# Designed miniproteins, single chains, continued (2): the designs that were tried, part 42

Each design is a single chain, and the fold is of that chain. pLDDT is the mean over its residues in the fold that is shown.

## One batch from the design tools (miniprotein)

Design m5532
Fold by ESMFold2-Fast:
Structure m5532 (fold): chain A 76 residues (1-76)
Amino acid sequence: MSLEEWREFLRRLEELFEKEVKEAEEKNDKEKLKELLKGLEELVEELSKVIPEELRKELEELYKKLTKKLKELLEK
């Protein structure tokens, strides 16, 4: 997988998580939001093992952005 393919993968991953989070928020599904947070943490841990070093910072920024949003929704 090239750096461009990895960036496209991360972009699609962000879009998919944003869609799932929005759907769970619209349904007031707190259980789904908790599952999404746990799944994101597990996914990022696995991806950090295989992702190119050049993209590790981009993965970390994506993780911080998505976890912050999920935690804010769970505290409502």
Scores: mean pLDDT 81

Design m5533
Fold by ESMFold2-Fast:
Structure m5533 (fold): chain A 113 residues (1-113)
Amino acid sequence: PEDYRALTLLMLGNYYLKQGKYDEAIKYYEEAIKVAKSPELKARAYFNLGIAYEKKGEFDKAIEYYQKAIELSDKRGQAAAYRNLAKVYEKLGDSETAENYRKKAEQLEKEAA
């Protein structure tokens, strides 16, 4: 099945992300997104692309991919992405936007419980 291939590529991306090999992780996540039919698998790949770009210090791309993950995620996945957006905005010196995303994550976590 095509989703099995997407899941395998996502897992390979996760393997390289764990090793700090961010460019290799990005390559596998991008391929996973191309072949995935499940919105859930695309959301997971977008979320992890956000992490990889954040680790590279490419904050504009990290924000873009966390927002793409939110569009395809359930409330739990949205909360995780908003929490990471808050962290990115704090690193950018935008504490007001960071606090707004933290509050949004907390609200979604309560709704998902």
Scores: mean pLDDT 89

Design m5535
Fold by ESMFold2-Fast:
Structure m5535 (fold): chain A 90 residues (1-90)
Amino acid sequence: TKEEVLALIDELQKKLDEIKSELPENVYNTLKLGIDALKEMVEQAEDQYARKAALRGLERLIETVEKMKKYYPQAEKAIELLREAVERLR
């Protein structure tokens, strides 16, 4: 359900907040803005499309953060958390 998808996104945000001190500010801010946008996109989607919207949004966020990893190796921890969320939604 949409509620289950939103709960997974909230759990992901909590996990990212737990490693906030380990991430460069630019990486954390990108993740926070991306997660906030993802959550709004899922909230606006119909229940049957919420999971697909979340998967696409997470995959796009992973691509963005992967590009940042070239300059911020610490981004790897965040990428691992994003990939875990993708696997849970599959």
Scores: mean pLDDT 85

Design m5537
Fold by ESMFold2-Fast:
Structure m5537 (fold): chain A 81 residues (1-81)
Amino acid sequence: MSKETLELQVRVALERMKLSIAKKIMDKYPEESKELLEETIERLRELIREAREAGDEETAREAEELLEEAEKLLKEVEEKL
């Protein structure tokens, strides 16, 4: 794995962790969950772009899957507010 691919993979793992946290707190802290999800969505869009520019289709696909989940969770949180 190149250093560039490794850095992208670490960033994907961090965003996945943020998604997990947002999902766990969304019922009790919907505003905080919304802020975390909005940040995660922005970071995932950056990751998809950077991964595609690097030719790392696997990381791009993983980030796209997380983005879809994050957007779905954001909609659910907004319906609670």
Scores: mean pLDDT 85

Design m5538
Fold by ESMFold2-Fast:
Structure m5538 (fold): chain A 72 residues (1-72)
Amino acid sequence: GKKKAKELYEKGVEAMYKGDYESAAKYFEESLKADPDNKDPMLYYNLAVVYRKLNKPELAREYYQKAVELAK
């Protein structure tokens, strides 16, 4: 549900702050699974940043494009 998605998103942001990009990616992905209709561009932007840090540039670009689309 949306409450679980928000809690997972907050854990992902905390992991990013600690430089734990692998854990951040897992939390953000679980947040998306808990709320597949999530329209918050910040979630997708953070996924893009995290996957860029994990040297997955194609996946990072995909999430970045989704963030830009949702910000309109």
Scores: mean pLDDT 87

Design m5539
Fold by ESMFold2-Fast:
Parts: C-alpha cells; sequence; structure tokens
Structure m5539 (fold): chain A 60 residues (1-60)
C-alpha cells in the first residue's frame, strides 16, 4: 500500500517538473531543480506542501 507521503511527493515532483519544462529563466530553473531535490528528501507531507508553495511562487 502506497503511503500518503509517497503520493504527495509524486504529485509535487510532477508539478515542479512541469514548471521547469515551461520556465525560460535559467536561474528560476535552477531554483526549481533544487526544490525538486528537497521534495525527494522531505520526510513529511507538510514539508512537501511548503516546497510546492515555493515552487509555485518561483514559477509565477
Amino acid sequence: MIDELEVTKAMALIEISVYIRYEEDPEKKKQLEELKEKVLEAKTSEEVEELRTKAKEIAE
């Protein structure tokens, strides 16, 4: 059975990957890639949600 944390991480990784694909600024792409790595290391759903929020702010 897949843990809710694993599902939350998978969704965040997909979302951030989409942001990276459509981002034209190399500096923002670097920041998004760093957040993607932090999502992989996150131990709680709360940490993942904070990283998703940061990624959204960078992409917008």
Scores: mean pLDDT 80

Design m5540
Fold by ESMFold2-Fast:
Structure m5540 (fold): chain A 59 residues (1-59)
Amino acid sequence: SRLILAEALVSVGILALYVLGKKEEADELAEGMDEAVAAGDVERLEELYRRGKEAIKEA
């Protein structure tokens, strides 16, 4: 489903940020992902994925 795919993509971004030492950004994405998954909010997960990609670029 779109929800499972979006969650997986956000999760990869969170892991990448942890590896890069961006713990605060990773924690913020993880919290947002947890909330969005609980709400079934695919659009929010897609937004979090984009935020994660930009944070990785700036690392």
Scores: mean pLDDT 84

Design m5541
Fold by ESMFold2-Fast:
Structure m5541 (fold): chain A 112 residues (1-112)
Amino acid sequence: KTVHPLAVEEIKELFGLNDNESRNLICSTIKEDITEETLKELVDICPSNGGACVRVTKYLYEILKKLSPYIPNNSAKDEEDAVYQLLTSSKSQRKQIALKYLKEHPSSCTIK
């Protein structure tokens, strides 16, 4: 499985993870290769609570979507709201959620 270095750096910065944790998070959440073309795919996240829309990469949206069930006391109205809640949470909260997901999904980049 191919994971672009810039994707690893983005996840590392956003979640406060190390390189290995960041690669494992990507590999456990995204089945497809992350190439330069993947990094160009963008989506807009517009929360129902009237917050400002945020533009992110599609692969990051998919990762946040997979992590959204792990948000404690999640009161989000829908999936997009849950993803927005993760993006606007503290870095330490995002790290805790990502590590919890990785514990439940002990996958490596050599996924079976």
Scores: mean pLDDT 76

Design m5542
Fold by ESMFold2-Fast:
Structure m5542 (fold): chain A 80 residues (1-80)
Amino acid sequence: SDAAEAEALRRAAELAAESSPEVAELLRRAAEALAAGDRAAALALDEEASRRLRELVAEGRLDAARAVLQAIAEAGRALA
């Protein structure tokens, strides 16, 4: 259900919050989009979060990248 998927995205945002506030905000916005019935917007925001993960890896910020990867994996499971 959209409500359960939106809650999973909010939980994913909480996992990212300390390591990447930008990724946490993208995942919160994805949850809001899903709650409004806009799955396409939620998927686009999840893809933007994935781009931020690649930037963290490129910068060598591996601990932050691991936390963000776990958050994005949870978000991806909710959106599948």
Scores: mean pLDDT 80

Design m5543
Fold by ESMFold2-Fast:
Structure m5543 (fold): chain A 66 residues (1-66)
Amino acid sequence: LKEKLEEALKALEEGNVEKAKKILKEALEENKDSKYSPHIQKVIDLLEEGNVEAAIKGLKLLIEEL
């Protein structure tokens, strides 16, 4: 999980929102841990709203908790 979230973070920092969404959706599907699932979904929702800055911040916090 942490490795995939780090990969998504790098994609966002490079400005590739589409790649980040794909990686986050794959992480959500492969990680059936319901405790992290809503946090990953929240990051995806922020990206869909165009709020890349908040998505990056949320993703960094999630990575630190792992």
Scores: mean pLDDT 78

Design m5544
Fold by ESMFold2-Fast:
Structure m5544 (fold): chain A 70 residues (1-70)
Amino acid sequence: SMAEEILDKYTNGRKIVSKVQLVKILVEEFGVSREEALEFVKEYMEKLGKEFLSREQAVKLIEEAKKKFG
């Protein structure tokens, strides 16, 4: 998917994705402000109860971000 291709540019084969990486993706790929990106990522991760996301979870976050901001 498009979200998977985007994620692969930033993770360099890492199996887990941090909040910092996800915020960077939203800012660089969708032109979201750092403040809005941080809030979106924080809320998404809090709903999942996760400190880090798996690749599959990160792809889902990027897909939802594209729907809201893209």
Scores: mean pLDDT 84

Design m5545
Fold by ESMFold2-Fast:
Structure m5545 (fold): chain A 55 residues (1-55)
Amino acid sequence: DEHAQKGEEAEAAGDYATAAEHYGLASKQYPDDSPEAKEYERKGVRAYLKAQAAA
């Protein structure tokens, strides 16, 4: 929850690198096969790619 919230806040602020880190941590809070883990992993990857594009 805390990591998911921090990821959303960082993404809203345009800090995609921080968002990617927190989304990755949020995904680890769920079983690897869960829809939630996969969703946060996808958000983290997307944020990571945006961070790379913005740099």
Scores: mean pLDDT 79

Design m5547
Fold by ESMFold2-Fast:
Structure m5547 (fold): chain A 98 residues (1-98)
Amino acid sequence: TPLEHLERGVKAFEEGRYEEAIKHFDEAIKLADPEDETGQAIKAVAYYLKGQAYFKLGRYDEAIEYFKKAIDIFRKLGNEDMIKEVESFIEEAKKAKE
């Protein structure tokens, strides 16, 4: 299920296996139902965590790209707290890129 891939991605991320985490987040995004709010929430979280994984890999442009994708979905879901959190990570990525 999309949730199982999200959980496997989180475990890989916590263990420092960032490239493996990204693959699991990609599967979660692919399997998530775009017409269901739960599927949209899974996609938003998966994009956010994928962005964090790219950030850990020093791939800041890719991190920013996926953070922006996460914000787009969180905005549709009305999750202002997550938008602010992800925007903070975009600012950190921009600073780290310099």
Scores: mean pLDDT 88

Design m5548
Fold by ESMFold2-Fast:
Structure m5548 (fold): chain A 55 residues (1-55)
Amino acid sequence: MADELLAKGVEYAKQGKLDEARKLFDQARAIYEAQGDLAGEMEVAVAELEAIVLS
């Protein structure tokens, strides 16, 4: 579930839909945080960095 939101966020970011991508990244991060999945939280952070900085 959270990994699907992360993947969709990356896809929207590649399409230039940054507002939609941010919403999906926020939702994925919240789910990983609720699960205590630190690795998942880090994956969201990396995806956000790549979408914004390495575009």
Scores: mean pLDDT 78

Design m5549
Fold by ESMFold2-Fast:
Structure m5549 (fold): chain A 65 residues (1-65)
Amino acid sequence: GSEVIRRVLVHELIKETGLSEEEARELVEELQKKKDVEEAAELVIKRTGLPRETAEGYAKAALSL
């Protein structure tokens, strides 16, 4: 995937959740290791408390990298 797209995703997570850059970067890397959108979205919800619909959006974006 593109490093530029990854950085955009990291910055959006920081803005929406208040995670540090390192925490957001680690989250994106962990999402890419998940087998499907459902498992990735569950990790986003667990780490950030974001609503399921928003978490699924981040999960899909990360898995498309």
Scores: mean pLDDT 82

Design m5550
Fold by ESMFold2-Fast:
Structure m5550 (fold): chain A 55 residues (1-55)
Amino acid sequence: SLEELLAEGEALVRERELAGEISAEEGKQMLMRLQRAVAERDVATARELLAEIRA
C-alpha cells in the first residue's frame, strides 16, 4: 500500500542519515517529496522516489 511504502521510505531515510550517507536536510527533502506523492495517491512517483532513496 502507499502507507506501507511511506513507512518503508521513512525507515530507510532514517537509516541512511544515521549511517552518514545523507544529511538531515537531504533526508527531510526526500521525505517531503515522498509524503506529497503519497498524499496525492501518485503510486508511480512514490515508487520512483522510494527507488531513489534506496540507491
Scores: mean pLDDT 82

Design m5551
Fold by ESMFold2-Fast:
Order: sequence, then C-alpha cells, then structure tokens
Structure m5551 (fold): chain A 79 residues (1-79)
Amino acid sequence: MSEEAKKKLKEADEYALKGAEAFKEGNYEKAIEYLKKALEYAKEAKELAEKAGDKELKEGAEYAIEVLEAKIKEVEEKL
C-alpha cells in the first residue's frame, strides 16, 4: 500500500510540473487539465496512505491537494 501511495504522489508531481509548464506558456486551459489530473492522483495517494496507516505520507498528500487546489483557482482566474 505505501509503495502504491508513493507512486500516485510521484504521478501527481509529474502532472503538477506539466501544469506549471503549460501555465508559463500561457496555455491556461491545458494547465488546468494537468493540475486536475495531479489533484486526482494526490487524492488517490491520500486514500492509499490512510488505508496503509502511513500518517506522514497522508499528510504529504493532504498538503499536495491543498497546493494543487490553490493553483487551479489561480489558473482559472487567468481564463
């Protein structure tokens, strides 16, 4: 379970990076798409970490969710 949660967080990080690059390019619609995918992976990671009893990993996933939700709102304001 912990390894699966870590993999989901890694996927969230990869999509968050793609979202940031799209944002720098001014492609706000694509940035939102990537950030929403990152958010989905972060939420999956949280659920997996919670089931595994990995408090540290769960807190990391919760932080990622908070950051991604804030970024999505920031990008949506640019549309």
Scores: mean pLDDT 86

Design m5552
Fold by ESMFold2-Fast:
Parts: structure tokens; C-alpha cells; sequence
Structure m5552 (fold): chain A 61 residues (1-61)
């Protein structure tokens, strides 16, 4: 991926609460599924889904 895309995404997610920012970064930059993120963070898939929804809503996505 280009540095410009990564920096723009990181700048935007840094304005989010850390929990939401981390879930969004893992999904968008690492290409992880919600199940993989849930396993990585030790939370439920429902929790990851909610955090991604909140992050996207906060960013106007």
C-alpha cells in the first residue's frame, strides 16, 4: 500500500477512541475479518462488529 493512504487512515483513526481506532486499523490495514480481530483482542465478534460500526459512523463512512 502507498504511504499516503496509510498516513491518511492513521491520522483519521487517531481522532477516534482507541478501542474503535484499533478495530478499524486491523480491519482496513491488516485485512483481518471480524472473527480474527475478536480472537486477537480477546473479545466477542459482536463487540468487534459494534466497534467497527461506531468507528465508521464517527468518521462519516
Amino acid sequence: MSRAETLALMDRVSTLPPEQALALVLHELSGMSQAQIAERLGVSVATVSRRLREARKALGL
Scores: mean pLDDT 75

Design m5553
Fold by ESMFold2-Fast:
Structure m5553 (fold): chain A 60 residues (1-60)
Amino acid sequence: MREELEREVEEAMLEIQAAIVVRYSENKEEAKEIAEKALRLVEEGRLEEARKLLKEAMEK
């Protein structure tokens, strides 16, 4: 119950983070590819790897 809810919230937050990366990136094409890759990782349940990719994209 709680674990499923926390996972859904984390997935939603990662989707929002991916949108932020695309919106604020200077290189939109590269940011989009990273966001798409991160969203695929989320669908596979690999949330930690998705978060790492999005963090690296934001920090450059």
Scores: mean pLDDT 74

Design m5554
Fold by ESMFold2-Fast:
Structure m5554 (fold): chain A 80 residues (1-80)
Amino acid sequence: SHMMKRQEKILEISAETTYEVTLNRARRAVAAGRRDEAIEALEKGLQNLKFIYEKSTDPDLKAKVKEYIAALEKEIAAIK
């Protein structure tokens, strides 16, 4: 349906934006010596990406979001 395709495209844009904004915020916080702020930003981004993963019905988008989740989890592990 037209509504399902629109929803998936919105979820895709939301996932890409969440990933990019989260990484940029976290990396800037780390550069400023604010490790706790960086971890908080990454954890918030992870929550948003997990929500998008659960809402999506597109296997390709789910796979892409799973990669974003793994990348943010790796960034958290690198800071801790």
Scores: mean pLDDT 87

Design m5556
Fold by ESMFold2-Fast:
Structure m5556 (fold): chain A 113 residues (1-113)
Amino acid sequence: AVMERAVEAGRELLRELVEGSRDAFLEELSEVLEESETFTEERLDERRALLRASFEIVGRHKETGRLVTVRLDVEVEAYVDEENVGHIRVTVSLSIEEAGERLEVRGELEITV
């Protein structure tokens, strides 16, 4: 079904964004001190579902030797429109904090399935 394909596409995108980002940050760390991950999937109605994943990693940056906190929040809305076309809308929020300085990046993407 179209909705099942939209949800599956949303899950795959969520997995790729979370795992890819996590792996990229782990490569920059000499040690990991704390790590937490969450995943939530909610079917809102027959035509809409909301998927959320987050991770927070506290580690030591391999080049600076400083403690760094990395947090990624990803929200994916999978939905089917009035024409029975599947869509996924993704919002990504990334924050990196090191030595009292904080970098925040946000991105949004919409894909037709």
Scores: mean pLDDT 86

Design m5557
Fold by ESMFold2-Fast:
Structure m5557 (fold): chain A 72 residues (1-72)
Amino acid sequence: NEEAIKHLEEAIEAAKKGDLEEAKKHLAEAILAARDNPEAKRLAMQALSAVQQGDLEEAIRHAEKAIEELKK
């Protein structure tokens, strides 16, 4: 849980800097760490897809929502 949140927070920071490589790396790690939370994993996967499409605002929104799911 905490590990997935950490990677999502690092992905958000990377996305804010426009560092697509770092954002994708942390989102992939968050997806693996969130394996026990299907909704958070789905949201992290949507964030990764958004980064791949260059939609950093969508990526940040999905990653933030994934963090909210993990904090329930």
Scores: mean pLDDT 86

Design m5558
Fold by ESMFold2-Fast:
Structure m5558 (fold): chain A 82 residues (1-82)
Amino acid sequence: SKEEAVKEIERILKEAEEILKEIKELGAEELAEIAEKLLEEIKELLEKAKTASDEEAKKLLLEAEILLGLLHILLGVAKLIK
């Protein structure tokens, strides 16, 4: 449902914020800048999902999941470099 999709994007946003914090704590400034842009994109997807149709909200959730995956890759790179 749209309500469930919105709730899941909210969870993804919270996880994304924690990942950004971890990257910043590792001192990976360039990766943190990329992560900040991805976080802003997730915030935009969340706002769009609140007014979207049920089907569109599900697509926005998939996009948010992809962005979260990219954030995990950035975190992995940050840990590897340090």
Scores: mean pLDDT 89

Design m5559
Fold by ESMFold2-Fast:
Structure m5559 (fold): chain A 77 residues (1-77)
Amino acid sequence: MPELSPLELAILRTLAERGPLTAAQLAELLGQSQSTVRRHLQRLEAWGLVGSETAADGRRLYYLTPAGAARLREEEA
């Protein structure tokens, strides 16, 4: 499994505490650009640590997967 950056760990933690969230909401909460957050979300989704779904209003919501929760616990140990 590839190493997670501090921002990727912060994304997983934020989704665990507040999810599901849009990339825009994550960017605002983490003080990052939306493009930076989307790049990291693409990596996390590719690794199965984050999932996504389209809300009824058309917004893309990102959520923590069981694999993401397990990885977060390992990184916080």
Scores: mean pLDDT 82

Design m5560
Fold by ESMFold2-Fast:
Structure m5560 (fold): chain A 81 residues (1-81)
Amino acid sequence: SHMLEEAAKKAEEAFEEVIKRLAELLGVEPEELRELMRRAGEGDEEAVERLRELLEKVPEEKLQEILEWWKKKQEEIEAEL
């Protein structure tokens, strides 16, 4: 149980790193991006549209690098379970 809780914490920390990297590329605050993603997840259509517009500004190569890093990090966390 504690190992699963630690894995969840590592996944959250990895997600926070993704938020920070995206925020840096977009020129926004990490907290702003996190809040926007939270609102979009809750079905806030305005937040969904704003998030889409921001992601469209990220070069596809940079977005892919972040997604590949996130995927690899998730695999590493899962391997420790």
Scores: mean pLDDT 77

Design m5561
Fold by ESMFold2-Fast:
Structure m5561 (fold): chain A 103 residues (1-103)
Amino acid sequence: GMAYTEIPRDASLEEILAKIKERVKEIIELAKTDEKAAMDGFHALFEMLADAAAFLSPEEIERLIALLEEGVEEIEKELSADNAETLRAMAARLIAHLRRRAA
């Protein structure tokens, strides 16, 4: 299972983006064998990114949103239709939260 990992407040944007890419790859592999574990992994990623948004600039948040949208598209390819719809709904809520922080 994927565990929540706190992003340090002094982490660079590049370190945050690298950690997101790593977690997305782990979720894609989980989705191939255990969709529930993949959905739990995405929920952990959601919490991690929502926390990180508190110390990111608007420009950094937009880069984060772009990477998240790419990651969601790759994860949903490995999921059933119902779980893909749930993933898109969760991603939409996270993106809306991030955009409010960037405003």
Scores: mean pLDDT 79

Design m5562
Fold by ESMFold2-Fast:
Structure m5562 (fold): chain A 99 residues (1-99)
Amino acid sequence: SSDAEEARRAIEEARRLTEQMKAELDQATAAVKAGDFEKAEEHYKRAQELMSQAARLIDAARAASTSEEDRKALADVGMEASNAYNDGQAAFNAAKAAA
């Protein structure tokens, strides 16, 4: 169904956005440790935008899905994205506090 195809595309795109978000948070943390606070804020803002995109994509796909399997897969990817964001944000905040 179109719903199943939408769910598959959403899962793949959400995973891509999550990987890009993790890279941006790592770069933000590295920039803080280097004393480049302007670069750190730029990377942090990009990570926030990527997380917002992933969350909206997952929520829309879950709302459109009638498949229990697809809803579960989308929920799992959403949890993965949320955990990655929280871990990266915690590392970024700890680095700022130590600077």
Scores: mean pLDDT 89

Design m5563
Fold by ESMFold2-Fast:
Structure m5563 (fold): chain A 61 residues (1-61)
Amino acid sequence: SPLREEALKHVGKTAREVAEALDLPIDPETLESAVRNVQAAHGLPVDGVLDEETVRLLLAE
């Protein structure tokens, strides 16, 4: 997925930083909440950082 490939370029950055850098049509706080929710649901550290596993889970690939 092109979206997944683009997101993976920002691994190690916070969801807020990625949303701002890519000028996404989504509120950075909303994206941060979604990332933290996915991390909590899957037993990952809830840090809001986009690691490879978090990106994979968010994009359902």
Scores: mean pLDDT 70

Design m5565
Fold by ESMFold2-Fast:
Structure m5565 (fold): chain A 61 residues (1-61)
Amino acid sequence: SKQDQILAIADEIVARARAEGRVPSLEEAVELAREIAEERGLDLSDEELELAARLALAQLA
């Protein structure tokens, strides 16, 4: 489902942020969401990418 795809992208953003040792900004997290979606061949809207980014930042807070 699209919800599962969004959650998987959020989890990957969290993993990359933890590996890098810093919390990204919202803008950086949205760009990471876009890159991950492109790597995985997922067609997500800007709103869905921002949702994934915000979910990741909530986990890193």
Scores: mean pLDDT 87

Design m5566
Fold by ESMFold2-Fast:
Structure m5566 (fold): chain A 85 residues (1-85)
Amino acid sequence: AAYKLPRSTVLATVAEGLKRAVEFLKKHPERLETMRTRLTLLSRFAESVGMTELSGKLRRVAEEESPEKMLKELEELLKEVEKEV
């Protein structure tokens, strides 16, 4: 790629995206499909910058059928990502 983002900047971007996703899903658990779209886009971003494992985790969370389960997995992933920022 012509441009390469610092790992810390990528992790901060993903952490912000996850934090916003958690807040959105808590307010709108009925908007599960909107959340799946957002997580899929965040997964593609992570993959595009070489974070293949993180991309896989984001994609897996996006496949959850339950808002409660998706919220729990998002909160766990956010804690994991924030430890590396």
Scores: mean pLDDT 80

Design m5567
Fold by ESMFold2-Fast:
Structure m5567 (fold): chain A 93 residues (1-93)
Amino acid sequence: SKAEELLEEGRRALAEGDYEKAIEYYSRAYEEYLKAGDKVGAALALVNLAIAYVEAGDLEKAREAMKKALELAPDDPEVQAGVERVEALLKAA
């Protein structure tokens, strides 16, 4: 899907150290999943967005994205694991 393609482009940008592009692609992936009614996909896009924000040094936006992810899909094990990973990165930053 378009959301999956945007998520993959975000991962690629993040791996290349292009945090601005990663943030853009993950934000767009989140919007596309949300439009499709895929709350789990949207939450996972927000987890990736939070990681990109940590790497970019925007810890406040990372916390906001993490909170929104958990609000969208609080019972999903992958979302919960992703949130825990973001919390660990925030503590290390």
Scores: mean pLDDT 89

